# Designed miniproteins, single chains, continued (2), part 45

Each design is a single chain, and the fold is of that chain. pLDDT is the mean over its residues in the fold that is shown.

## One batch from the design tools (miniprotein)

Design m5545
Fold by ESMFold2-Fast:
Structure m5545 (fold): chain A 100 residues (1-100)
Amino acid sequence: MSYREVNEQMIASLKEALAASEPSEDSTYLLASAILHELELRGPMTAKELAERFGVSLPTANRALAILEKAGMVVRDRKTGEYSLSEKAKAILEENLAAS
């Protein structure tokens, strides 16, 4: 599956999951899906590391991470400040990759 196609499916899933609680810009959902893929590839990362990796501001990264936490897709370690994929997010990413 192409990165673009996986992102489009993930954006659709995030929009559906959050439709009743928080409307957000398409660019924020795109960043959120990209963060999920980066966490899958590299493991746990802080908001600052993700902001630097994607060339976005820390508030922008925090907004995308807040959407992902609300959707149950990531969990934050309070001791390290690192975000990691939830079991739900791992299952969705594995299923989307296997469908390719």
Scores: mean pLDDT 70

Design m5546
Fold by ESMFold2-Fast:
Structure m5546 (fold): chain A 83 residues (1-83)
Amino acid sequence: SLRQLREAGELLTKKLEELIRDGTPGRSESVVFRLDGHVVTVDLSIDEEGRPVLTFSGDRPPDEISLVLGEALLRVAPLLEER
């Protein structure tokens, strides 16, 4: 549902902020999105330069979650560029 998608997006944003602030290469987290009976897992990791890397797995393309991912990345962009 839209509510579950928003909740997962909020969790994604919090995990991204924590990963970026920590900045430890190789650290990883996962967020599960549920949409219309389909499950998409987003794996988050920090590369050797302290930047988040996102990987998707599941039966559905990430199109339905792309907006939520974009919003999360925009919210953390100052941490990537200025901090």
Scores: mean pLDDT 68

Design m5547
Fold by ESMFold2-Fast:
Structure m5547 (fold): chain A 95 residues (1-95)
Amino acid sequence: MLTLEEAEERVKAALAKLESISDKLRLIGALENFRLFLETGDYKYAYYAGQDFFAVGDYEGAIAAYKMALEVAPDDEKTKAALAEAEAKLAEAKA
């Protein structure tokens, strides 16, 4: 389960590796959406955090965020589809 500390460490590590300003802003967006999820309990913010991690190529971060969204909304078809896509991308990256 992704904690806020783990999310912050992940964002800091990725910011050091990224050259694109757009990707850096996306990672900041991922952290902000994850904070909003922890504050509100609205699964949509965990979904948005997952989308932001996915967009910068952090598929492990995306998977963790989508799984947390599905713990709140297990029947959300778009989050299930996004999780499957992130898992497929992670498998490709390890191959």
Scores: mean pLDDT 81

Design m5548
Fold by ESMFold2-Fast:
Structure m5548 (fold): chain A 75 residues (1-75)
Amino acid sequence: MAVEIVAGESLEDLLHAARAVGQAVRFTGDATVISEASVKKAKKGLELSKEERDEALLRTEENVKKAAAAIEAAK
């Protein structure tokens, strides 16, 4: 896999933040404040690995876009 252990700590935080935001959106719908802080934290972590950032960020952005589209379609 393209992801390396050198970004393990930041990737662990990224996964936790993404999951927490996803759950918050599902339960509360109040993601604007939570996602802002969590997205900032995730962005900082990914900045450490430029090449891996492109891969991980693309996948994260794709999943976020799909989630947003699903929420819009569910309206």
Scores: mean pLDDT 50

Design m5549
Fold by ESMFold2-Fast:
Structure m5549 (fold): chain A 108 residues (1-108)
Amino acid sequence: RRARVLEELRRVNEEVNEKAREELEKIAELIEKGKLEEAKELLEKSESIPAFAKAVIEIILGVVKTEEGKKALELKKEMDEAVKNGTAEREEGLEKQVEFAEHLLRAG
C-alpha cells in the first residue's frame, strides 16, 4: 500500500510547482514512517498544494488510518525488520546481473 500512496503522490507532484513538490515529498516520508497525524497536519497547513490534490491525499490518509490500513503498515514494518534486506537484495541482484549479462552476450 505504501507503493500505491507514493505513486499517487508522484502523479500529483508532476502537476505542481517546486514548493508544492517539497511539501508532497515530506508528506510521503511521514506516511512511509507511519506518522499519519503529522502527515495530515502538514497537508492541512500547506498553502502550495492544490485543493484537488489535498482531497486525494486526504482520501489516501483515510484509507491508511482504517484498522486494515494500520494493520498493513504494522505487518510491513515487521517484515522489514525480520528480513535481512541487504543480503536478500544482494543475492537477487547478482542473479539478475548475470541474466542481464547473458542477454547482452546473446544480443551482441
Scores: mean pLDDT 59

Design m5550
Fold by ESMFold2-Fast:
Structure m5550 (fold): chain A 100 residues (1-100)
Amino acid sequence: SKEIAEEFSKLQEEVDKRIDELAEKYGLSDEARQAVRYRVYGHLLELLGKKYNDPFLLELGKEAREVADKIRAKLSPEEQRKVDEVTAELLKFVEELIEK
């Protein structure tokens, strides 16, 4: 859908910038940053899928989160903790962006 693609693109720039800022602040590895990115975009896709009643977006969001979980499982316990903390901050940010 054009409307879904436009909303996603608008949010993507702000989300990517915030991911980069937090990844640098927390000292995330490239792998940890990738896990955060998949979790955050997975959540965003699920929120958009719910908003637009699109089961394809809901499934994509679920698959993205599963990829994130696989990447996270290969990280050290300290890196896993950082991924969880950064993800929590970003999920709150994304939800606030959609509600605006």
Scores: mean pLDDT 84

Design m5551
Fold by ESMFold2-Fast:
Parts: sequence; structure tokens; C-alpha cells
Structure m5551 (fold): chain A 91 residues (1-91)
Amino acid sequence: MEYEVTIDVLAESEEKAKASGKAGVEGIRDSGLEVEIISESIEKLPGGYYKATIKVKAKGTLDQAYEAASKAGEAALKAGAKLVGVSVKKL
């Protein structure tokens, strides 16, 4: 099956936002999904925080997609994100 996975991270620096976004993508790979990065963006927010958004196209089983959200979120937080949102859509 094919999925669109979106990772949104909020971090206190651009470096941490980039690192946590990358870690989130590796978390998706660790679920066993085949991952292709569609888009990456980073934005400086009022108040000195940075928001990184990464969209990936992922291919694999429903169970792998289910685990991907948890693995991505855990990895991103471990890499320095203050807040993480992960959404998974079946294509």
C-alpha cells in the first residue's frame, strides 16, 4: 500500500528542527516502509521557534504505517524537537 506521511516539528533552533525532522524520517524507515521524501520546509516562527515540515511518500504494509507514526514522533523528540505532529494518510 502507499501512504503520505507528514512530520511537523517545533524546535528552539534551526539546527534542532532540521535534526529532529531527519530523525523522524529515519523513524519511518525503521518501521520497514520504503520512503521517498516529497518536500521539506523550514520556517522561523514569531517567538524564536523553528517549524520544520517534511512530507514523505511511503510504501509498505498497514502495520508498518501504523508503527511509523510512533517511531517518527519518538525519534524526532529524542533528536531535540519540543513538539511533534505526525499524520499518515492512505493513498
Scores: mean pLDDT 85

Design m5552
Fold by ESMFold2-Fast:
Structure m5552 (fold): chain A 66 residues (1-66)
Amino acid sequence: SMEEELRAGLLAEGLAIIRTLREQQGLSDAEVREEMEAWAERQRAAGVPEEVVDAVLAELEAALRA
């Protein structure tokens, strides 16, 4: 479905951002979480459904803890 494609795309984008912030910019986990929150606000402002944003954030938080 379009929602599943949107969720998969956002997850891939979020994971790439986390990798860049941690590996290239050397940000701490706390700083990465602040950037994830700002990214999530941008997605909500763009009209992405709250449940999709929340599901992606949960996956990104799990990846950050791994």
Scores: mean pLDDT 84

Design m5553
Fold by ESMFold2-Fast:
Structure m5553 (fold): chain A 91 residues (1-91)
Amino acid sequence: KELIERLAKIGKKAVDANTLIPNPDGSLENVGVTFVEIEAGFHLAVAGVTSADPAVQALAPKYAEEIRKLAPDLPDEVIENMGRAAAAEAL
């Protein structure tokens, strides 16, 4: 719990919580996912549960790449989990 809360605080320091997470192609067209919606705690737990979904697995690396551009100082495991959460929220 405390680790997830710490990671969420790091993410909020790196980017604005209202920053839109771009689509896997880098576009902002019809984007409904914000950084706050994929923040650590709730959404990292969801990403762990949904990681076996083939659709999430296909999109997660692309969302992780966009998140890494916005928050390059986050640990890779956090970026990967947030990518899975963003993919799950977008599906």
Scores: mean pLDDT 58

Design m5554
Fold by ESMFold2-Fast:
Structure m5554 (fold): chain A 87 residues (1-87)
Amino acid sequence: DKEKIAQLLVNYIKASYELQKLIAENAEPEKIQEVAEKLQQVNDELMKLVDGRWSPELARLLSRAVEAALNLDEEKIKEVIEEIENL
């Protein structure tokens, strides 16, 4: 289901950004672990649904989101999420 995959992708992107932000802020280890576990759960669900095969559109959006999260670029994260939500 494309809509379900898009929703999980948005959740994955948000969790990835949150994790990178917490790490950069030297947050409590317990908080970092909680978000990391949530991120892994969402990733496992996404990989299961796509069977390791992303649509070109979703793969492009994921690549942009990962780059933005690593750079803590909040504006770029919002742009990618909006593009996914308007699919």
Scores: mean pLDDT 80

Design m5555
Fold by ESMFold2-Fast:
Structure m5555 (fold): chain A 116 residues (1-116)
Amino acid sequence: DLLNKAVEALKQGKFDEAIKYAEEAIRQAKRDNNPLLLARALTILSVVYLLKGEFEKAWKYFEEAMEIVLNNEFSPEELRRFLADAISLANLFKSLGYPEYAEKARKYAEEIRKRL
């Protein structure tokens, strides 16, 4: 349950702990060939780095997560979760003065929406 530990740490502002659990989840996902766990863990890393002000790293992890989402088959419920994440990150990047990242995140949201 590494994802729940990462999310809990993130909610408490424990960014280094959130990174540790998310990275452990990535290693587990790669061992288990689990694209859902991999995409979810990468999305958490993206949010942590965004909150730390490391916008280029945040974007890299988010883009990697979206590529996994678009290259694998996920349930409508799972796709709606990634859609919500993409919309949230688009809004955050726009608010932080990164309109190019915001526009790319919106395009990922549009591609996910086409699959629903």
Scores: mean pLDDT 88

Design m5556
Fold by ESMFold2-Fast:
Structure m5556 (fold): chain A 63 residues (1-63)
Amino acid sequence: DLDVGAQLAIKEGGLTPEQAEALVRLVRENPDASERELAERLSELTGMSLEVAEGAVRAIREL
């Protein structure tokens, strides 16, 4: 479940709870969007770097 992915993103990816919530929402609402598109949106919404956002999107989608 995406909730487990959010917890892993916080603990393993170093994301804040707010960043993890944004990640889960973006992935849930945009299941057909590319990793890059979601990473760019996540970066814009939360202020995280694009590299960190790409890693987080990849990790949650590989669950």
Scores: mean pLDDT 75

Design m5557
Fold by ESMFold2-Fast:
Structure m5557 (fold): chain A 57 residues (1-57)
Amino acid sequence: WREYAREVAREMLRLQRAGESTDGVSDRFMEEMGVSPEELAEVMTAFAETVDELLAE
């Protein structure tokens, strides 16, 4: 799931740079992952860290 989270984060950043909406991408990602509530927190943390890394670099 971490590799998929990185791909989704890159896509969201590309869409934002292109001036397109990313609202649906986050919702779809969470549904497609099918994670438990316990795993959800970990996935969200990893996703946020990946976005921060991409924004810093």
Scores: mean pLDDT 66

Design m5558
Fold by ESMFold2-Fast:
Structure m5558 (fold): chain A 80 residues (1-80)
Amino acid sequence: MPIVERFNALVLELVDAIEANTDEAVRKEALGRLIELVAEALELLRKYLAGEISEEEFEKGMEELISRLEELIAEVRAAT
């Protein structure tokens, strides 16, 4: 699924941004937020596979999580 591939690529990009940051507090906070985003993505996938939500609802939810990932990557990169 292209949307899942995009989400996974951004997760890896965020991990790289976290590793590049020298502030341990920023790294810890960003890692916590990453864990929450991954958990929400897995729950959306679970609901979709169980037939509890439509493909359109799944894709919309994933797009919202992708936007939040992109914002978090920008925040980590901007942090000194």
Scores: mean pLDDT 86

Design m5559
Fold by ESMFold2-Fast:
Structure m5559 (fold): chain A 63 residues (1-63)
Amino acid sequence: NLAKKGYEAGKKGDSKTAAEYFRQAAENAPTGGARSVFGHAADAGEQGNPKAAYLGAEGGYKA
């Protein structure tokens, strides 16, 4: 549940940790759709935007 860990970190405002987990979730994603969502969340987290990272992962982490 790397996506869930990223989402929880993002909710706490820890955008760096959120980005790390979402990057790993994207690398382990079985579908292109999931990879795209987690990739966008990781990119937003790397830019220091915890809300964008949180929203980007919304569809994937609670699947």
Scores: mean pLDDT 71

Design m5560
Fold by ESMFold2-Fast:
Structure m5560 (fold): chain A 102 residues (1-102)
Amino acid sequence: MEEIIKKLIELGKEIYKELEEISKLPRDEALEKLKELLEKYQKKLEEILKKKYGGKEIQLVAVIGLLGDPEFAKKVLKLLKEGRWDEATRLLEEGLKKLEEE
């Protein structure tokens, strides 16, 4: 369990850095780079979690990486495994609020 959480935090930090760089690009280049990022990290996320995921999960992993909080990552991972998407979304909102305060 902890090994998966560490990998998710590392992956989230990578995704965040790439998203920040993409946001500085012209729209057309940003869209191409975003597609590449989504394909690359979808494969990594599926390998770590052994389940197929969409773009919302990549944003969630980025927030986990930004917080660097293993307890937050553990709670999110548990909810995702249990299919509790509403509760996972609520934790995402709480994570984003913490980033605004820091």
Scores: mean pLDDT 65

Design m5561
Fold by ESMFold2-Fast:
Structure m5561 (fold): chain A 61 residues (1-61)
Amino acid sequence: MLEEAARNAVKAMEKLGISKEDIATLLHRAGFSYAQIGKILGVSPATVRRRIKRALEEAKK
């Protein structure tokens, strides 16, 4: 349900040049698990965790 909508949104964001780190962070804030985000982005959950951690450390709001 939400995963299909998220996949379509991710494809649109990638076409606009939004970074994968920002996309992963947005999905996590929306309540998706690392495993779900990995399925949506086509990467491992460990890669998702690293990207989100990096983005949060640099953005720090």
Scores: mean pLDDT 74

Design m5562
Fold by ESMFold2-Fast:
Structure m5562 (fold): chain A 83 residues (1-83)
Amino acid sequence: MTLSEEEIEREIAAAEAALPELEAAVAAETDPRRLASLYSATAVWLASLDFVAASEGASEEQKERARELAERARRIGRAALEK
């Protein structure tokens, strides 16, 4: 699948907005079913960000931002699984 530079920037911006909210939600959540749902959400973001980081249309700056966001998503997912 080929992403345009505009689509890449939108995906990165969406992740930059969504991941802090997911991190806060995981930190506050105690219900195992909701934690599983939050983990699924972080896994979806991780897959999207990994694809962006590997995209030929992405600038080096965009790839680095995507890699940093992917690492954040991995940490959020791990925190959800460890509860």
Scores: mean pLDDT 83

Design m5563
Fold by ESMFold2-Fast:
Structure m5563 (fold): chain A 64 residues (1-64)
Amino acid sequence: SAMDAEAARHEAEADRHLQKARDLYLKGNNASDEEYQKLMDEANKHLTEAEGHRARAAALRAAS
């Protein structure tokens, strides 16, 4: 269905945001304290975006 296709797109976007957060956490291992905080703030924003996309995908699948 169209809703299943839209849900799949949101799931893919969530996965992309999770991968970006992972990459930022890995960069944090070699960062200065100031750079570490900035990288963690950016990673947390990506985690929030991933949660939003997952919630939207779940709602679309429940509606289909």
Scores: mean pLDDT 88

Design m5564
Fold by ESMFold2-Fast:
Structure m5564 (fold): chain A 94 residues (1-94)
Amino acid sequence: MKSLEELVEGARAFGRLYGRQIAAAPPEQRDLLIEVLVAVFRKELEEMKAAGYSNEQMREVAEALLEELRRVLPPEVFERIAARLEEVLREVEE
């Protein structure tokens, strides 16, 4: 099992790389990339929950991802992604 610190660092690295990919993509491909991001994020949170991580720890990983996405994405794209990831967090926490 990865440490929380390792998961947070991984989320930051992924956010930087994938965020830049979304930013560089034409609008028609961007929606698909966002849906892939949401699916990957849901799977990661479900695996964390199954491994015994707390809701607070899952939110810490999510916040690290969102911080890096906010740095590289246009505000309107970031707000769409942030809303989708917050919805996933609420569903997994329940």
Scores: mean pLDDT 84

Design m5565
Fold by ESMFold2-Fast:
Structure m5565 (fold): chain A 75 residues (1-75)
Amino acid sequence: MELPDLEGKDYSIILKEVRTAIERADASGDPEEVRRALELVDKAIEYAKKQKNYRAVSILEDYRDYLRARLAELE
C-alpha cells in the first residue's frame, strides 16, 4: 500500500520495468525521464529492503548510481 504499483509483483517484472525506464531515459536525453526512473528505482529499493531481497537491492543501487550520474551530466 505504501509502495504503489510494486506490491505483489515478481522481482523479474520489477527489474524489467526499471530497465525499461532507464532505456527510455537514455533514449530521450530528458532530465525529467531520468528523474522518473530514479523515483521508480528508489521505490523498488525500499520494497526490496522490506522483503529482505538484498540481491535485488544491490542491483537496484547500481541502477540508482548510474541514473544519478546521468542526471548530473544533463543538468
Scores: mean pLDDT 76

Design m5566
Fold by ESMFold2-Fast:
Structure m5566 (fold): chain A 106 residues (1-106)
Amino acid sequence: GVLFLARLGKLEEALEAIRRGEKPDEYDYTVAIRTAVKQGKYELALEIFEEAKKRGIKLNARSYYYIGVAYEKLGEYDKAIEYYQKAVDLGFTEAREKLEEVEKKK
């Protein structure tokens, strides 16, 4: 399934499985986004996020934190602030340190 492919670091194959009509849940998208960010594949992490939005999947606080990291690494500081704030608002308080750091880079 999609989760198995994402855990093996086969993110391109995981996205293809989603597009073929496998119905990944919130957890599958969270693992795929986190894995892409940890591998330095920031644009791919944002592509996975767009697929989740297209499928109407609600993401957890940690997913928004990783999306913030992806935007920050791509120099999109206003978007990074937006998603770090969403992560804090949903209970991932560790994102607060990143929020303060990025606000100083404006």
Scores: mean pLDDT 77

Design m5567
Fold by ESMFold2-Fast:
Structure m5567 (fold): chain A 102 residues (1-102)
Amino acid sequence: AVDALKMYPTEQVKMLAIGQIGYLIKQGQLEEAIRLAEELIEAFPDDEELVGAALKRIGEAYRKMGQLEKAIEYYEEHLELFPESKIAKKNLDKVKKELEEK
């Protein structure tokens, strides 16, 4: 819950929240994962590492929903914060190829 995270905003609690978003994505609860990730960005907009992780998760969820153009937008936003992110560049390339194959 974001409320608990606001009360105890430690790196450990933030890491658990990002992990929970990843779990929701794995379970196919994609809309809930996006909502939780957006709530984290709104709660901690100045935490670039957390925001970057949350943006990556939103992109991952949209990709699983088949909303490839949305996934591209969020991966590109992640890359603005972390331009050297190999995993984000790889994910962006994969989503762009998936969009071209439609």
Scores: mean pLDDT 79

Design m5568
Fold by ESMFold2-Fast:
Structure m5568 (fold): chain A 68 residues (1-68)
Amino acid sequence: PPFDDTAREVLKTKMDLDGDGTISQKELDYVLSSPKFQEIRDFADVDGDGKIDEKELQYLLDWLNKKN
């Protein structure tokens, strides 16, 4: 994977808009609509079809909220 544990924690901090230490679906939707987070969108696009479906979003949320 392109991200290690340190990179994941950094991304969680940047995406955690309310500062509660958890990434919500709403925060993820906001980030994915931003051109600044292309790497996150590429990571979420598991099948490489240029579309991010609900299953891919679940995988990304699970990864971001998984500490170790």
Scores: mean pLDDT 64

Design m5569
Fold by ESMFold2-Fast:
Structure m5569 (fold): chain A 78 residues (1-78)
Amino acid sequence: ELEALGKEIQELLSQLSPEAQQAVAQAIADVAEQGLSPADALRRLAEHVRNDPRIPPELAERLAELLERAAEILEEEA
């Protein structure tokens, strides 16, 4: 369920350092400026997370996977 996936993403984000949390917030703002659909926005955010050196690689990969799964669910609902 999308709601359960959202809670898992939020829990993972709470485990990040303040610097990594700011990196994610900045990536969200950058993606929001692009006017993408919600699913495309989540995929673009996953790419930013994977490429940001401020986020530990293991957490970046897990977060990106969760964001990509959320995008798939949103596409199925659309």
Scores: mean pLDDT 78

Design m5570
Fold by ESMFold2-Fast:
Structure m5570 (fold): chain A 80 residues (1-80)
Amino acid sequence: SYEDFIAEDKKLQAEFEKKYNEVKKITDPEERGKKLIELFIEAYKAGVLPVAEKIYEDLKKNASPEMIEELRKKLAELQS
């Protein structure tokens, strides 16, 4: 049913929000950036766009140039 679909979607979003909050606790910026890129790809593939957008904005604001290049490569893979 539509109600079951919405419940599953909310549950999936909450699971990705929890994962994002855990990754944000990583103190090493390189490890955090790498985990954020991995989580971004997972959220994007799962269709959890609100969480994917939050992660993308975090990466654009806080990631090193090297991490931004890695993000660009992963985005290119998703678009093919």
Scores: mean pLDDT 81

Design m5571
Fold by ESMFold2-Fast:
Structure m5571 (fold): chain A 68 residues (1-68)
Amino acid sequence: METLKEIAKEVLKLPEVEEDDDLYELGMNELKAVEFIVRAKERGLEISAEDLYKYRTIKELAEYLESK
């Protein structure tokens, strides 16, 4: 969860991101989604564009990754 929050802060250029914030309401788009996926992979997390579209909050995305 903390790793995903840090990536979201970096990609969205925000000082803080809450786990329940909708990332797309915060400014996520196709280009930022690619950047998010690349940064996640660098940190050992495999996230697809479909995953990021389907799981719109850090909490939902973290719960999905824990289920794998």
Scores: mean pLDDT 81

Design m5572
Fold by ESMFold2-Fast:
Structure m5572 (fold): chain A 71 residues (1-71)
Amino acid sequence: SKLEVLKRLRKLLEKNGAKLKARLAERLGLPDGTVALTLLDEDTVGVTAWEGDELRTATISVAELEELLKS
């Protein structure tokens, strides 16, 4: 369920948020800046990062996101 995915994602972020954000920036071609995550559904996460005054957006699967923290 979406709730179970959210629980796992939050737990991973609490332990490795900085590592996750760095790897997301690299994977998605986002700038080295503030990265925010929004769970859109059970399979999809929205990712936002600031590039100067512009907000860049991308998406990544929940499975790929979890792999970035476990790799």
Scores: mean pLDDT 73

Design m5573
Fold by ESMFold2-Fast:
Structure m5573 (fold): chain A 104 residues (1-104)
Amino acid sequence: SLLARVEELLERLEKLPEDDPLVLLLRIALLELRQRLLEEEGRLSEEERAELSARGAELQAKFQALYERLEPEEREELERLARELEEALERGPEAFLDLIERKL
């Protein structure tokens, strides 16, 4: 299932450095998809939604702090990946997950 693939990829990312902005970008994107899929299945309580939102905000803040310290070329690479992820998601969640797997 899509949720099983998301959980497997999140577990792989947990083994990678948290201070890598590429890893953080991929984790944020996967967590956003995970939340969407769980909401579509009606599997999220109000409390769980609040916890996911708080964790998402923490990761976004950490990403922003690292992003501000990057060279312009590194920022351009992350911006390019973010666009590729958005385009893949428009094609469907399978294409999105396939792209993330290729980057790992």
Scores: mean pLDDT 83

Design m5574
Fold by ESMFold2-Fast:
Structure m5574 (fold): chain A 94 residues (1-94)
Amino acid sequence: MEKFKEALEKIREGLRKVLELIDSGAPKDEVLAQLDEIIKLVEEFKKQSTDEREKKIADMIINGLELIKEHVENGDFDSAKARLRALLEGLEKL
């Protein structure tokens, strides 16, 4: 559980950074690069985990991030921010 909690904290910090980048008007490529770094972090965590519940949570996060990435790629930053906030709220309840 300790490693899982540490991974969730890093993911939450990364998501907050993405929100800050969008709110500050950072270039789309910079926002996408930050999302890709978070996806890599979650994928690495999933590969190292032996807990099926943790793997399912990782899959949920990856799927959410991929959808957020699609919104950013399409310039729909309002939908991207809404989904980022929902994902953050979900992770804070874990």
Scores: mean pLDDT 84

Design m5575
Fold by ESMFold2-Fast:
Structure m5575 (fold): chain A 90 residues (1-90)
Amino acid sequence: SVKEVLEQLLKVLEEILEETRKKNLSIEEALERLEERFSELFEKAPEEVRAELGKVLQKVRLVALEGIEEGLSAEEILEKMIEVVKEELA
């Protein structure tokens, strides 16, 4: 279901946020790890939920681009991405 895939996306974002905090990753390193996980999640998603997942992934990517332009830290950007996915789940 769409909800199950978005819950998996939320878990991915939370895992990368924790890794970013523990390893003090740069924004570039965090985003590279995120894109690998996003690609895996999209490939594993059932065809019927890919359109909605793709829409949410694009929204999350836009948040990253805007956060970089604003000079936000990797941790702050990831926290904003998490909030976006939580809103989609509400």
Scores: mean pLDDT 87

Design m5576
Fold by ESMFold2-Fast:
Parts: structure tokens; C-alpha cells; sequence
Structure m5576 (fold): chain A 72 residues (1-72)
């Protein structure tokens, strides 16, 4: 429905904003966003093999950086 489409568009926009911020300091290979309930999650893959995970609920944004090798 419309609400899901709006959340998916917001997730994509959030991912692009996080990518632009991260690219100021680190080379980025790829970025994508997903919506999970009321939470937007952005994944930004860095050329150095780290994954930046950003979680947004309303106005609150939390960020975690994890080595991709720890997930494989």
C-alpha cells in the first residue's frame, strides 16, 4: 500500500544521506536501505571491508561499524 511505498522511499533516501556523510571520510563501494516496522536501516559498504549500519527511529539515529569479515 501507500504507507509501505512511502517507508521504502524513505529508507532509500536515508541510505543515500548516510552514504553521502560517510563518503566525506571513507571510500564507499555500495549502499542500500530497508524498512523494518517503524525503523529505517541503512547499510553502507566501505572499500576497506567495513560495513556501516545506521538505524533510525523517528528523530533518533544510531550507528554501528562492523568488519564485513565478522559477518561471513
Amino acid sequence: GAALAEKLAEAAAFAERVRAEVEKTEPVLDAFGVAVGDTLISFVLLANGQLVISRREGDKVEREVVPLESLL
Scores: mean pLDDT 79

Design m5577
Fold by ESMFold2-Fast:
Structure m5577 (fold): chain A 83 residues (1-83)
Amino acid sequence: AIKKIEELAEKLKEAALAGDEDEARYYLIELGRVLYEEAGEEGVKLVQKYAAKIFAAMKAGDKEAVEKEVEKLKKEAIELVKK
């Protein structure tokens, strides 16, 4: 689970920094599926919370905010699936 989360978070970051909303949405959906399998509804809620923040940062053209929000999502997702 952790390695898949790290992989999806990196791909999400690349898509979001490129301004590719469709690819970013795809990786958020895949991450939500992984987190649902490991942590149920709390995993989906976490992805939804950070999806809003990441898309807001993308719309603002704030690359630093995009990187920060994706990193926070990755860290919280890893913490959630550890136990």
Scores: mean pLDDT 84

Design m5578
Fold by ESMFold2-Fast:
Structure m5578 (fold): chain A 84 residues (1-84)
Amino acid sequence: MDAIVRQQQLLEKLRQRNPELIELLEKFGEALATDVERAKEYWEKIKEYQPFLDELGQESPEDKESIDQLLRTMEEMLRLAEAR
């Protein structure tokens, strides 16, 4: 399965099971372009959902891989935004 399709399926699953987390992900993305300090605050809040993400990963090892990739990508994006 394509990584993009897999990530899209994960995001849809997250939207159904934890819409608050999706709202944080969307706000994090918006803040990366406009307010990096606020993006850091959203990133800390997203990390608080680690137990939920771990539980989801237990249900699907494939989702665990996608979750780990998503979190790694977001952390890299934040580092790049801070370097601006």
Scores: mean pLDDT 79

